# Designed miniproteins, single chains, continued (3): the designs that were tried, part 30

Each design is a single chain, and the fold is of that chain. pLDDT is the mean over its residues in the fold that is shown.

## One batch from the design tools (miniprotein)

Design m9018
Fold by ESMFold2-Fast:
Structure m9018 (fold): chain A 92 residues (1-92)
Amino acid sequence: SELEELKKEIEELVERVTKKLKEILEELKEALKKAKSEEEKKEIKEKAIKEALKLIGEFAKKFEGLTDPELIKLLEELMKPSEEIFQEIVEL
């Protein structure tokens, strides 16, 4: 059904977003270890946050029209790991 195809698309897109956010977090951690000044650390962190926000914003646009409660619930549950990774990026 169209609903099952949409569920699969949501799952695949969330997995890609989560993977990219993990890559941003790992690159941020590595860059912060190599940074030589507090000013450099601030610039590195700001760049990572902007990159993560852009990724999340592009993802959110794809689902702006979702009104199905089952699909909304699935999206919320699948996005929890991405939200936790983003919070870790912001709090570093």
Scores: mean pLDDT 85

Design m9019
Fold by ESMFold2-Fast:
Structure m9019 (fold): chain A 98 residues (1-98)
Amino acid sequence: SAKSEAFRKKVTDTYNKIEKELKEIKTEEELKELLSKYGLDYEWVKKKGLSETEIKIAMLASSLAEMSQEEIKEWVENSKSIEELADKVFLKLLEKYE
């Protein structure tokens, strides 16, 4: 449907924007600034050793799901896998944009 297509496009466009922004990072300072733009704590990201995929999902959750940093931290820490985290974020996005 038109709503499902619009939702899919919005998620894809936002994810591609985030991927491009992360690929342009050359220094830890630039990463800290980018994470701050998305409301994410650089020190927490480094302490937890988040993968690039987990960082992208957290940035997507902040931007499209409008999740707080505290909610994102809880979801990341309580998810057993990247797949579980991605599924939870995707379901929240579906509820918001369906």
Scores: mean pLDDT 82

Design m9020
Fold by ESMFold2-Fast:
Parts: structure tokens; C-alpha cells; sequence
Structure m9020 (fold): chain A 65 residues (1-65)
């Protein structure tokens, strides 16, 4: 279980880097994902949170860029 959460966070970080998400936003999103794991959210819930976070970040970057 823990290894799967670590893989999700690493993949999320790579996807955020590919989208050009600012480091401060990336660090905050990764902290939220780690907190969700520590609170016992399921792997599926954390993966869904990643998709929502990436979509929100992409929409924000399109608005300001």
C-alpha cells in the first residue's frame, strides 16, 4: 500500500513538471497528497485527487499564461 502511494506522488510530480506547474504550487499539491495518504484515503481517492489537482493547475496556467 505505501509503495503504491509513493508511486502516485512521484508520477504526479512528473506530470506537474511536464505541465510547467510552478514549484510552490507543485510542493503544496504534493503535501496535500501525502496528507491524504496519512489520513487513510484509498489509493483510488488519492488518484482522483491527483487528476482534479492537475486539471485545476492546468486551467490556472492557461488563465495566467
Amino acid sequence: MKEKYEQIREEAEKRMDELGVPDTMKENLLRILKYAEEQGLSVDSVEHLVELSLKSAEDYLKWVG
Scores: mean pLDDT 77

Design m9021
Fold by ESMFold2-Fast:
Structure m9021 (fold): chain A 100 residues (1-100)
Amino acid sequence: TIVEKLIAVEEEMLAKLEELAKETGSPVLKEVVALVRQHIASLREHADSPEIEFKLRALLEQISIGGEIVVNERRDPEAGKKARELFDEMRKKILEILKE
C-alpha cells in the first residue's frame, strides 16, 4: 500500500539521519532525528485514515521537517547541509509515492 511505502521511506530517512547524527556528534541533528521519529509515529497512528487524508498529512509533515532542517542548517551549517541534502533525496521519493 502507499501507507507502507511512505512509512518505509520515512524510516530509511530516519536511519540515515541517525547515522549522520552519530558521525557528526551534532546536537542539532539529534533534534532533527527526534522530530522525524515523532512524525513517523504520527503517520503510523493515522495509517487507518482515508488515503487522501493520509497523503495530506504526509505532505504537511514533510513541509514541517524541511522547515526545521533549514533553521537547523543556520545553527550547524556543515551537519545541517548534509541533513538537508538527505531530506531532499528522501522527499523526492515521498512525492513520487504520493502521486500514486
Scores: mean pLDDT 77

Design m9022
Fold by ESMFold2-Fast:
Structure m9022 (fold): chain A 74 residues (1-74)
Amino acid sequence: SPRARLDEEFARIVEEAVKRITDPAALQRFLDELNRIYAEVVRRMEEEGMPLDEALAYFRKRADEALQRILAEA
């Protein structure tokens, strides 16, 4: 299912973040932002008909931007 594929991607991104962010507060800020991005992507898929491949690409891009920002701010 599209949701299962998105959930798999979410888990993969979390695993990467846990390895790269050692500060618990910074990790929590990243996870909070990742959850907001995830909710946006789910809404766009369900309400706007965004295709899974586009949703995954968008989610990856937004998550990477958030990760880079959190790492730069830490």
Scores: mean pLDDT 86

Design m9023
Fold by ESMFold2-Fast:
Structure m9023 (fold): chain A 99 residues (1-99)
Amino acid sequence: SEEVERRLAEDEAFLKQRLESLIEKYKDHPNYEEIKKLFERIYEEALSAPTVEEARARGEKLIDEAKKKYNLSKTEISDLRQLLDDAVAFLERRRELEA
């Protein structure tokens, strides 16, 4: 359906805009390059996952590894989880429309 394809394209564009807004939020952070790559990797790994469950598992693993490596603040962890939640919600909507 062309209408379904347009809705999914708009939802994906909105998710990408959210990613870009989060990257901009952290532009003055001391570890900007590392945080930017982490947001981008969560986005890419979630959207490339074969299932919603796998997308969440991949994202949570990345967040847990980053927590150990980068001493992330509660705000940084919250923003990473919010991006993952938004990506998972997008995949759930796409799955429902494809069913």
Scores: mean pLDDT 84

Design m9024
Fold by ESMFold2-Fast:
Structure m9024 (fold): chain A 87 residues (1-87)
Amino acid sequence: SATEPLSDAEVERLVAAVLADPVARAGVLAVLESHGIVLPDDAALAERLRELLRALPPERQYLLLRLLETDPEAFTKALVVELSELL
């Protein structure tokens, strides 16, 4: 349900999808850099992204997972917006 937070496996799936997609990865890095966050490597990016995804409301976590499956472009845009608002 949309009110339950994502499982660890589902969060890792979102993190892996971002790291595997150059467009999604670049979008996330641009948001982080615009807020003064500069990460040294992909391991640091994965950990920061995991933290940020966990900080989102459960409904937004679920929406991102659904968008990843159905519309990867909308997933990337929604993720960038959610992270920008969270930071």
Scores: mean pLDDT 84

Design m9025
Fold by ESMFold2-Fast:
Structure m9025 (fold): chain A 69 residues (1-69)
Amino acid sequence: SNEAQAAALRALIAELAASTADVETLKKRVLSHPGLSDEARLRLAEALRDVRTKEELLARLEQVAASLE
């Protein structure tokens, strides 16, 4: 469900916030997360294309999570 996708994204946001990895590595981690459907991964791949910093990544993921119901 979209609510389950939102919960998975919020849990991942907390993990990514604590990570010191670069933004491209963090994007790969998001897009390969087993809690996300193929549809959600495609939407996220497009939504994250213009993201260049960790701060932008976390903000965009929270926006996506908030839009899921």
Scores: mean pLDDT 80

Design m9026
Fold by ESMFold2-Fast:
Structure m9026 (fold): chain A 106 residues (1-106)
Amino acid sequence: SERERLRAELENTLRRIASVLSELLLADPNATEADVERMQARLAELRALVEEIYRTGSLEQRERALEVLRETLKRLAELRENRASIEEALKVLEETIEELREIYEE
C-alpha cells in the first residue's frame, strides 16, 4: 500500500540520517561526550516525532515529513563532504525537529 511505502521510506531516511550523523561525529576531533549524548537524545526525539506523524497524521503531513527528512539528509551529507563540525550537524537536526513539530501541529 502507499502507507506501507511511506513507512519504508521514512524508516530508510531516518537510518541514513543517523548514519551520516555518526560519520560526522567520528570525523570531528573536537567532539565531546556531551555531543554524543545530545545526538542520541535528538535522534530519539526525531524518531518518536516521525512515528507519531506516521500513526496519527494525515497523508499530506506524512508526505511533508518525508520531504523534510530528505532535505535534512541532503544538508547533513553536504556538511559531511565539507568536513563541518558535529555542532553544525546537531543544529540541522534540531531545526528538522522544529519543522516536523510545525507540520504535525497544523
Scores: mean pLDDT 89

Design m9027
Fold by ESMFold2-Fast:
Structure m9027 (fold): chain A 70 residues (1-70)
Amino acid sequence: SKQKESLEKLRKEAEELVAKLKAEGKDEVAEKVEELTDYILSYLEENNILLTDEDVKSAVEWLKEKAKEW
């Protein structure tokens, strides 16, 4: 389904961000990004919310901004 594809895209993009943060020695920030991503994915799945490709990009950029603030 499109929903599963969108959720998988968001998960993969977030996992990529987490890997980069860990490579930079920002393990605590990486853990917070993982936690927040799991929360978002669960919320979207439980509420049957479909993300567009643009929504996925916006969510990833928001996670990147949050990571910079932490």
Scores: mean pLDDT 81

Design m9028
Fold by ESMFold2-Fast:
Structure m9028 (fold): chain A 68 residues (1-68)
Amino acid sequence: ATPLTPAEQRAVERARRAVGLIDSLPKKPTPEELARILREAGFDVGGKLTPEQAEALREGLRAVVARA
């Protein structure tokens, strides 16, 4: 396994925080809700997310958490 850099480890921590916030919701977040959650977790998310971009970000967050 490739060791995580300190920057990657911080990204994993932010991803875990974002996933925790998403999982605390009673239903799947909309792209707008996901963008708000990502900003709360410390990600720089500017503008509106398309549904495709929101799905890619959710998959990326899960992959980052699963890799760590």
Scores: mean pLDDT 72

Design m9029
Fold by ESMFold2-Fast:
Structure m9029 (fold): chain A 118 residues (1-118)
Amino acid sequence: SAEDIERLARFLASLGFDESVVRPLLEVAATRDREALLEALRRSGLLSPEVLALLEEVLEEYERNGGFFDAYLRLERRAREATDPEEKRQLILALALLGVFGRVPVDRILAELEELAA
């Protein structure tokens, strides 16, 4: 919903993202159009090629299996273990977009992202 996207955009803004940039990305993720999301992310320049590649692997897994499995767990583990603040912030954005794409309840997305950012 628009309210759920607003809550996620506000959380991401608290991590230093421009809300006006991340809100459209969350809206594209909500359409579940994989190619549109990847194109929007490439144009935004918010994710490094390495983080973008990890996100692409998770989207392929979701399309193939109807859910999040090993590729998602690898991305989540990398977010948890990341010591560089910039990499961690990018991985949190990737997880937020994947949560919206996968229709995960917003309260669960926020709980997971808040734990990773702590």
Scores: mean pLDDT 88

Design m9030
Fold by ESMFold2-Fast:
Structure m9030 (fold): chain A 97 residues (1-97)
Amino acid sequence: MVKPYEVPPELTPEERERAREAVDKLNQASANMNYNVTKEEVELARRYALYELDKIRKKLQELKDSGTVEETIKLTAEALRAVGVIVDADIFLKKLE
């Protein structure tokens, strides 16, 4: 069985700033196939993406009865970007095993 994605604990402002930089580095590394990021940065990027995905999920649930199609499309695109970060992080972490 695939383990469900757990919502990580709330990030501190300092962790959130570092996580944004880590996400940018991971996205650049994935695009360039050079993977010049540390394991700790990848784990932080994954944690941030999981947290953002949970926030998007909650917002989509709130829009279920009153949201526009345009808002739903935008949030779905943001969710797909967060999933992409999680997948890239998992691939990178597996290569370190």
Scores: mean pLDDT 72

Design m9031
Fold by ESMFold2-Fast:
Structure m9031 (fold): chain A 98 residues (1-98)
Amino acid sequence: SLEELVEKFVELAKEIAELAKEEGKKTGNPLLFENARAIEELAEEAARYLKEGDFDKALVLMLVTLGTMQLVVRLTKDPKIAKLTDEAVEIAKEIIKL
């Protein structure tokens, strides 16, 4: 179950990053490309620390990833990105309960 939750968190992060890049292409806003890259990198690092059992580092990186996702929501005003971000929050809550 932890492995499945981690995979889902990374999958959501990648989908949000791709949507942010597409909006960046449309608007020319460089912050969207920068934040998309940060989301991908932070989510992969969080997943690595979770697999290694470093829950404290993983938690910090998950919170930073979620904060970056929320910034993308504010920049794009995209309801799909908002829904995916809410799903990522719920997955993070389930991981923390383990």
Scores: mean pLDDT 87

Design m9032
Fold by ESMFold2-Fast:
Structure m9032 (fold): chain A 60 residues (1-60)
Amino acid sequence: TPLTDEQLEEAAKKMGVTPERVRRIIATAIAAGISPERAKELLLAGRGDELDETTIRAVL
């Protein structure tokens, strides 16, 4: 389930990253077994750093 361009920019601003990085984080989270809905919720809540860290650890 894709984020809108506006939601991607909002999440990117909160995390201090690019919208492209946000898309990559979502893709990696899904690959690591995190639901798309949960990933979207965390990113929009400004908790994308938690998602990125746990997702990287799950893949590595």
Scores: mean pLDDT 69

Design m9033
Fold by ESMFold2-Fast:
Structure m9033 (fold): chain A 97 residues (1-97)
Amino acid sequence: MVFEITITADLSEEQVPEALEALQKKAEELKKEFPGIENIEVSQDPEDPRKFIAKVEFKESIDLESARKAAETIAEELARVLEELGVKVLSVEVSEL
């Protein structure tokens, strides 16, 4: 099953590469911390440079409620990375695909 995390942040175009790299590094760390995760892919929304999209793919062995809670935790940790870079997080949305 797949969850999509959308983070909208107040940042300049010049900050996007550093923010994206930091989010991708954190995603790799989180993938190691949650054994039920198959993959985490972080990208910038091609239509909105202030939006970052993280797709979290869970193994079939994980139940829906555990996957949702893990996705919410991942969303919080990714938002925290942006805040540590001095980037204001405007919204965080978690949806099941």
Scores: mean pLDDT 84

Design m9034
Fold by ESMFold2-Fast:
Structure m9034 (fold): chain A 65 residues (1-65)
Amino acid sequence: SHEADLYAAGVVALGEQLGIPSELAAAAGRTLSERGDVETARELVELGRAGKREELLARIRELAA
């Protein structure tokens, strides 16, 4: 969905801004877009905006696996 794609792009951008490897963030973003998982993508954007790098990284790793 378009909404899931927008939130997924937000996850990638915030992840990169917080120093998460771009390839890992991109892999997580692809998974979120493919699933259309707006709820999870929104949660990860909230973590990124709050600067919770360690929590965001853990969630990104789960999605990239």
Scores: mean pLDDT 87

Design m9035
Fold by ESMFold2-Fast:
Structure m9035 (fold): chain A 57 residues (1-57)
Amino acid sequence: KKYELYVYRPGQKQPADAPVETSEGWVYQGIVPESELIAKVKEYVDKGLFVDFLRVE
């Protein structure tokens, strides 16, 4: 399975490949496979950031 990953960074610009329905304040981080999801979420949480993810496959 694959997931779209987002981190809450209000004021940061979106990358060009970000989905058009990205919520304000959330920054698209790309698509990650399920095997990498936990490690990536932990990385952002350890930095004190809010993380969200959406399953796409």
Scores: mean pLDDT 75

Design m9036
Fold by ESMFold2-Fast:
Structure m9036 (fold): chain A 81 residues (1-81)
Amino acid sequence: MLSPEEVRERYEEILERYKAGEISLEELVREVMEIAREVRASGDEEVEKVAAEMELKILTELRKAGQLDAFLEAAVALQRA
């Protein structure tokens, strides 16, 4: 069962790895989409709340880096699969 703490830790880890240059934007998109899918499947209000907070943090950092549009395009492409 997916916990709020696990969701927060997973989002924080992938964001830090992306900021450190350890993962690509495409890999970041795949990681975020996987977590979002698990969160949606959980139906847990606390899990959904933490995911929303962490998603905003990631989108804010991507916007600051000028990568938000590229992230959204990649997310749409992956979601179609």
Scores: mean pLDDT 81

Design m9037
Fold by ESMFold2-Fast:
Formats: sequence, C-alpha cells, structure tokens
Structure m9037 (fold): chain A 60 residues (1-60)
Amino acid sequence: SLHDAVLAFIRRELATAPLSEEEKEAILAAARQALDAGASPFDVLALAGRLYQEAVARRA
C-alpha cells in the first residue's frame, strides 16, 4: 500500500540517523498514527522531518 511505502521510506531514512532505536520508533509511530488519521504522504514526511530535527536538537 502507499502507507507501507511511506513508512518503509521513513524507516530507511532513519536507519542512518544518529538517533536511538527508541527515538526512531517514536517517529515511525507518529507517522503511522498520522497516516491512519488520513494525513497525506507529504504531510507525514514533513511531520517525520520535524520530529527528526527536534530529536537531533535535544541531543546537541
């Protein structure tokens, strides 16, 4: 499904991210919830990017 493709893309991008597995799973969980709520793929990718930036900022 398109939802599975979006989540697979986010998981692949997060695989090389300097984040804990817990932080990566939190971002993926938020993306899944947004897709289930009817958010567009574009909005979900924007959400994942924002959460990634917030997680990186907390580790700085």
Scores: mean pLDDT 84

Design m9038
Fold by ESMFold2-Fast:
Structure m9038 (fold): chain A 61 residues (1-61)
Amino acid sequence: SEAERIVDLAIAELAAQVQADPSLRVSRDTVIEAVRATARKLGASPEVEEEAVRLAEQRLA
């Protein structure tokens, strides 16, 4: 789904950021904000953004 792709892209982008800056602390809030930023960047609807957040929260549970 589009929501699953958004989560996968956000996680990949965070992994690249950690590689560039190993001091970067990745928290649950960091992941959720990255997912929201990726959804907005891709022009996702608010419904898809919220579904992507739910999927990310489920993976972090």
Scores: mean pLDDT 83

Design m9039
Fold by ESMFold2-Fast:
Structure m9039 (fold): chain A 71 residues (1-71)
Amino acid sequence: GKADSERAIKLAEEAVKYAEKGDFDKQIELLEEATRLGTRAYLDGDTEGARKVAEISRKAVELLKEKGIEL
């Protein structure tokens, strides 16, 4: 639903910020919760909200890869 996608978007944006700071543990924690809420939003029919969550989450993952983090 909309509440899930809105919360997931905020968590994914925070994950990007923590990835930029190099806080690996916090970034993964936020990204996992954002993915869970985004999936729930998608199943509730909020396809657009879920797509935005996926786009932001992809940026956070790209930052982890640039830092050479293994997990």
Scores: mean pLDDT 77

Design m9040
Fold by ESMFold2-Fast:
Structure m9040 (fold): chain A 107 residues (1-107)
Amino acid sequence: SMSEKEKYRKLALTAAGYAGALDALKEKLKEEGAEPKVIEAVEEAERALRELSRKYAEKAGLPEEELEAAYRRGREAAEEYIAKEKPELEAIEEGAKRLRESAEKLL
């Protein structure tokens, strides 16, 4: 149905946005000297989300350009948060963890 395409479109764009946000948080985690295991966990989550976004996009008939736009928006939103709030390493790690937990609900 039309509503199923809309659901898959929303899931694809949400997954892409989360992946973009995790990418920005990953860069800040590296800058702040986070443990390698934390960075690896974020990289794994970003990869999984990009795979999920493509899978859902295929079901929705969504072009790659819209996924890339959603990814960029997610990255920019996280970059704005970091610039405005200037969070400590622990807060960035917690933010990335919460985003990963939210992403698991897209399964």
Scores: mean pLDDT 86

Design m9041
Fold by ESMFold2-Fast:
Structure m9041 (fold): chain A 77 residues (1-77)
Amino acid sequence: VSEKELEREILEALARMVAGVALIEVKTLPPEEARKALEEAKEQLDKIIEQAKKLGLDTSGIEKIKEEAIEEMEKLL
């Protein structure tokens, strides 16, 4: 595995973790705190995408993780 491929896999794993934690928080927290968790997750996922772009990595996987997670969380709010 190349260093670039490893970096991509690490950032995708981080994105999945951020999305997963945020989804649990949206399901379990009061509505106002759940909305804050969603907004914080959006910011964190955007930062991961920006970091991947700076490293010249394919961002499609991270962007898909973000899109699917945000869509699911917004449906719960």
Scores: mean pLDDT 85

Design m9042
Fold by ESMFold2-Fast:
Structure m9042 (fold): chain A 75 residues (1-75)
Amino acid sequence: AKELAELAQQAAEYARSQGNEEAAEHAQKAADEASKPNPDKELIAEHLAKVLVLTQGLSEEEALEAAKALVEAKL
């Protein structure tokens, strides 16, 4: 949980510094959710998937699968 929250927070700060405000908002929401005592894995994956679509150009399906894998590995 803590590692994923820290990574998502760093991603939000980086995206904002690059002017990618929409990606920064989604990364921040993922960080906020991951920092809760009982994080919602589906909600974190949804927000991380949006970051991947906005920053990497992945399809929504590909992004969601990648985000779910990251949540399972880090949460």
Scores: mean pLDDT 81

Design m9043
Fold by ESMFold2-Fast:
Structure m9043 (fold): chain A 72 residues (1-72)
Amino acid sequence: MEFDRAAANVIAQAAKKYAEKDPELSAEVVRNATRTTGAADVIAEAVEKALPEYSDLFRKAIEEARQEMEAA
């Protein structure tokens, strides 16, 4: 399922705002958005471009969401 790039960018901007204050909350937001929408690739692309310095954190959150979707 494809997801709107503009919505993915909103998620990336929210993650960026929270990453400076609470990286774990930021990762949780990205994980929940990925799991709810099923749009792992589009969200991964948006957060990697907006937040390359946090790419490992968000990559892990998105991968966790992908594994949860595969198990369902």
Scores: mean pLDDT 74

Design m9044
Fold by ESMFold2-Fast:
Structure m9044 (fold): chain A 57 residues (1-57)
Amino acid sequence: STAEKIEEVVRYGVELAKLPGVSKEDASNVARARGRDLGLTEEQIEEAVRRALKLVE
């Protein structure tokens, strides 16, 4: 489902942002690419990335 794809991008972004040497910007860009590959809209991708960044604050 679309909701499951959004949650996958959120989780992926959080995991990437926690890796040593990975900036939040780099993690966000990789997570955006994943969202596009999953067929999410740009609006859905940006909301998922925003949520991921909040979770790693």
Scores: mean pLDDT 85

Design m9045
Fold by ESMFold2-Fast:
Formats: sequence, C-alpha cells, structure tokens
Structure m9045 (fold): chain A 115 residues (1-115)
Amino acid sequence: SEKAERLFQAFDLDGDGKIDLEEFVKAMEYLGFKLDEQSRKRLEKAFKEADTDGDGKLNREEFANFLRIFFNLPYPFNLGTPDQVLQRIYDLLEFELGKETVDKKIDDILAEKGL
C-alpha cells in the first residue's frame, strides 16, 4: 500500500528502516497531535510491548503492532497485515487532523528525506 509505505517512511526520520520512540514523538507532534502526559505514558508502554527484540527500535511489523496498541484499534480493525494497519492509521490521521494537512505534512517530511 502506498499509504502504508508513506506513513512508515515519514516516521522513520533517520531512514535506517526502523522507528525509535523519539522519531515517533517528533513525527506525531509535527502532524499536529498534542501528546499530553497520559498519552506519552500510553505511548511509552505500547512501544515497549511492541519492541519484541528489545533493541529500542521498531521494524515495520513491530511498528504496526505498536499502532494497534497505542491507538487501541477495535476488532476487526486491529487485524490484518502490517501494511493494512499502517493504511488504517494513515486514514485515521487524515480523519482526525484533516486530509490536506496530513498529506502536505507527510509530503514535506518525505521531501526533506529526498523521497
């Protein structure tokens, strides 16, 4: 899915193919999410639960699982492939923050990465 690839690449700020906690926080804040103390605690817990190899970074599969946990996706939206979950989160971001705003901000991040 193009949306799945765009979302993963936008959050992978250093381009190493994995997403760390600070990259995720920076990308979310740039997109317009206000992360209060309760949201940050939920985020840190979900990140640790998804980081199955304990390296402090999430590959694509672990990142999809992190998103399932952090956004508390209901059945059946919590099912499917990593790319299906990433696409659903992209659609959710467009719904919550505005399609034009999200698409432009993701384009800006990808352009700065040379993508």
Scores: mean pLDDT 82

Design m9046
Fold by ESMFold2-Fast:
Structure m9046 (fold): chain A 68 residues (1-68)
Amino acid sequence: AKELQEKAIKYFEEGTRYVEAGDMAKADELYEEAMKYVRELGELGDEEGLRKVQEYADRFGAARRAAM
């Protein structure tokens, strides 16, 4: 579970950096990778991990909206 949380967070953080750099295609690819780990956390029932990862997903979404 912790490894899946760390991977999801890394992909959301990298995605946010690419959004800030204007590379939306790369940002979207990293978002999809992060969402794979989010789905696995959901399947495992890691509610705390999902809540923690959601904070980074929200930051990604906010950055992407601001960059438009």
Scores: mean pLDDT 81

Design m9047
Fold by ESMFold2-Fast:
Formats: structure tokens, C-alpha cells, sequence
Structure m9047 (fold): chain A 103 residues (1-103)
């Protein structure tokens, strides 16, 4: 289903966000990514409007923390990787929000 494909894409992006957060030592970003993964997987299994809304909120919290990580990053390669990941997460978040708003 279209929603399952969007959720799987979001899960993959959040897993990548967790890896970058672990590499940078941002324990807050790691916890937000772990929470987003749990909420995404729960939304995929249940498909309830509440679970789907909680998922969008979890993605918003993670994106905000990744933007803070980008501002603190001094390595241009890390900044570029974070910027690309933030853009991909914002894109999938918008598609998921539009789906939730259609319910």
C-alpha cells in the first residue's frame, strides 16, 4: 500500500538519523530517533489516526533536533549529510501529514 511504502521510507531515514546522531554523540537525537522508530512501527501495524498523528509529531521533534545538530556541526561533510537527511525527512513528513489530514 502507498502508506506502507511511505512508512518504510520514513523508517529507513530515521535509522540513518540515529546512526549520524550516535556518531556525533547527540544522546537527545538518538532518543528522539528511537522514539520515532517505535511510533512509526506502531503506526504501520495499527493504522489508527492517533498512531499516525503521533508519528508526524515524533518526526517533527527529530527534524528540529537534527537542525540543531547541523548548526553545531563544524565539519562541512557532516553539515552536507545532515542537510540532505533533513530535506528527505521533511519531504516524507509532508507526504505522511497529507495522508493523515485526508483521514
Amino acid sequence: SEIDELLDEAISLVEKAKEIAEKMGDTRAVRLAENALKVLRYAKETKTPEALRDMVDALDALIAELKRMKQKATDPEVQAELNKLIEELEKIREKLREYVDSL
Scores: mean pLDDT 89

Design m9048
Fold by ESMFold2-Fast:
Structure m9048 (fold): chain A 90 residues (1-90)
Amino acid sequence: REERLRAVLEEIRAAQRRMAEEGTPELEAIEWVLETLERLASELFGEPSLEKFIEALSKLLSELGGKEAKEIKEKLEKELKELEELKKKL
């Protein structure tokens, strides 16, 4: 489970770098989510933390718009789906 949360953080960091390079207006939304998830990752990795990661990713996906963010959005949607499936097993 910790490995799963780490993978999500790395995907969001990769998205942040890509968006910064491309100059996308969604960069602020990525930065907010990354800060939130890094803070949660520094705490206990319990079921509440998993639910908060799912909530944060859902908010990010709802705020990501535009043509430039499409590939990043698709990757994050896949991660969100996998986290929701993990939540169902807990």
Scores: mean pLDDT 62

Design m9049
Fold by ESMFold2-Fast:
Structure m9049 (fold): chain A 56 residues (1-56)
Amino acid sequence: SEAEKLYQEALDALAAGDFATAARYIMKLHKLAQEDPSYEPYYNAALAALHAAVAG
């Protein structure tokens, strides 16, 4: 799905330390979740990954 692809791209960007690219993909996931609530778990998982990355 589009959400799964964006989620994976966000994780790859976070692993690379590219927070600007990660934020862009997370914002796209947020928009998808607003259009279809079934995608909320992907958006929430991406936010959790971002928190883990910035926490150390």
Scores: mean pLDDT 85

Design m9050
Fold by ESMFold2-Fast:
Structure m9050 (fold): chain A 68 residues (1-68)
Amino acid sequence: MSFEEIVEKAKALIEASDLPEVVKLALLSELQHLLRLYQEGKISEEEAIEGLKKLFEKNGLGEWIEVL
């Protein structure tokens, strides 16, 4: 699965969740930042995936990593 596909799944999970809107916007912003760094060639796909996992773990959403 590509990092772009993982990001789309993550966005779908965030939008479907009952998280506060401010938290959703913050998570979506961080995901877009990681996606941009990956697309600009500043980080590898492996580094981008690890960044996403750390973002979810930091926000108490580590359980979502298993469904990405």
Scores: mean pLDDT 81

Design m9051
Fold by ESMFold2-Fast:
Structure m9051 (fold): chain A 97 residues (1-97)
Amino acid sequence: SEAAERAREITREVVELLREWSEKIEALRPDISEDIKNRALGILLAQKAIEAKKEGRFDLADYLFSMVSEEQKELAEKFIKEKKSLQELIDELLAEG
């Protein structure tokens, strides 16, 4: 079905984004813990969801929002507003423990 094809397309896009972001995070902080990396990935997923919604990609936005907590959404909105880089986001998570 078209719905199943669209779901597969979205899933592949999200998997590729997570792979690229994981590589970037590890390049910036090679000794980063899996917990902090997963927290950063959740915030990046929430940021992508916000951008997808602005772009009219509602299926992608809804899928991404279903994967993240309300706290991760709030942090994503804050980091977008403050124009924080990925490095600054990771540094803030490391500082807060």
Scores: mean pLDDT 85

Design m9052
Fold by ESMFold2-Fast:
Structure m9052 (fold): chain A 70 residues (1-70)
Amino acid sequence: EKVVTIDATGMSKDEIEREMTRIVVEHGPVKKIEVITVDGEVITGTGRDMGKALDEGMEKGIEKVVLTLE
């Protein structure tokens, strides 16, 4: 499986979503995301839950978003 990591330090949710869109255009569909928070928590999102995972991460501060591609 292909894995792409976004360095989300200092990024807004809109900036993260734009970067995710760029990755989908270049690399194909995203199977799941793992949102790594600044406190080391990992929030996993698949399908409809990807937006929820980003929202939960934004409340804590996002360090990285790891995208697993199909």
Scores: mean pLDDT 82

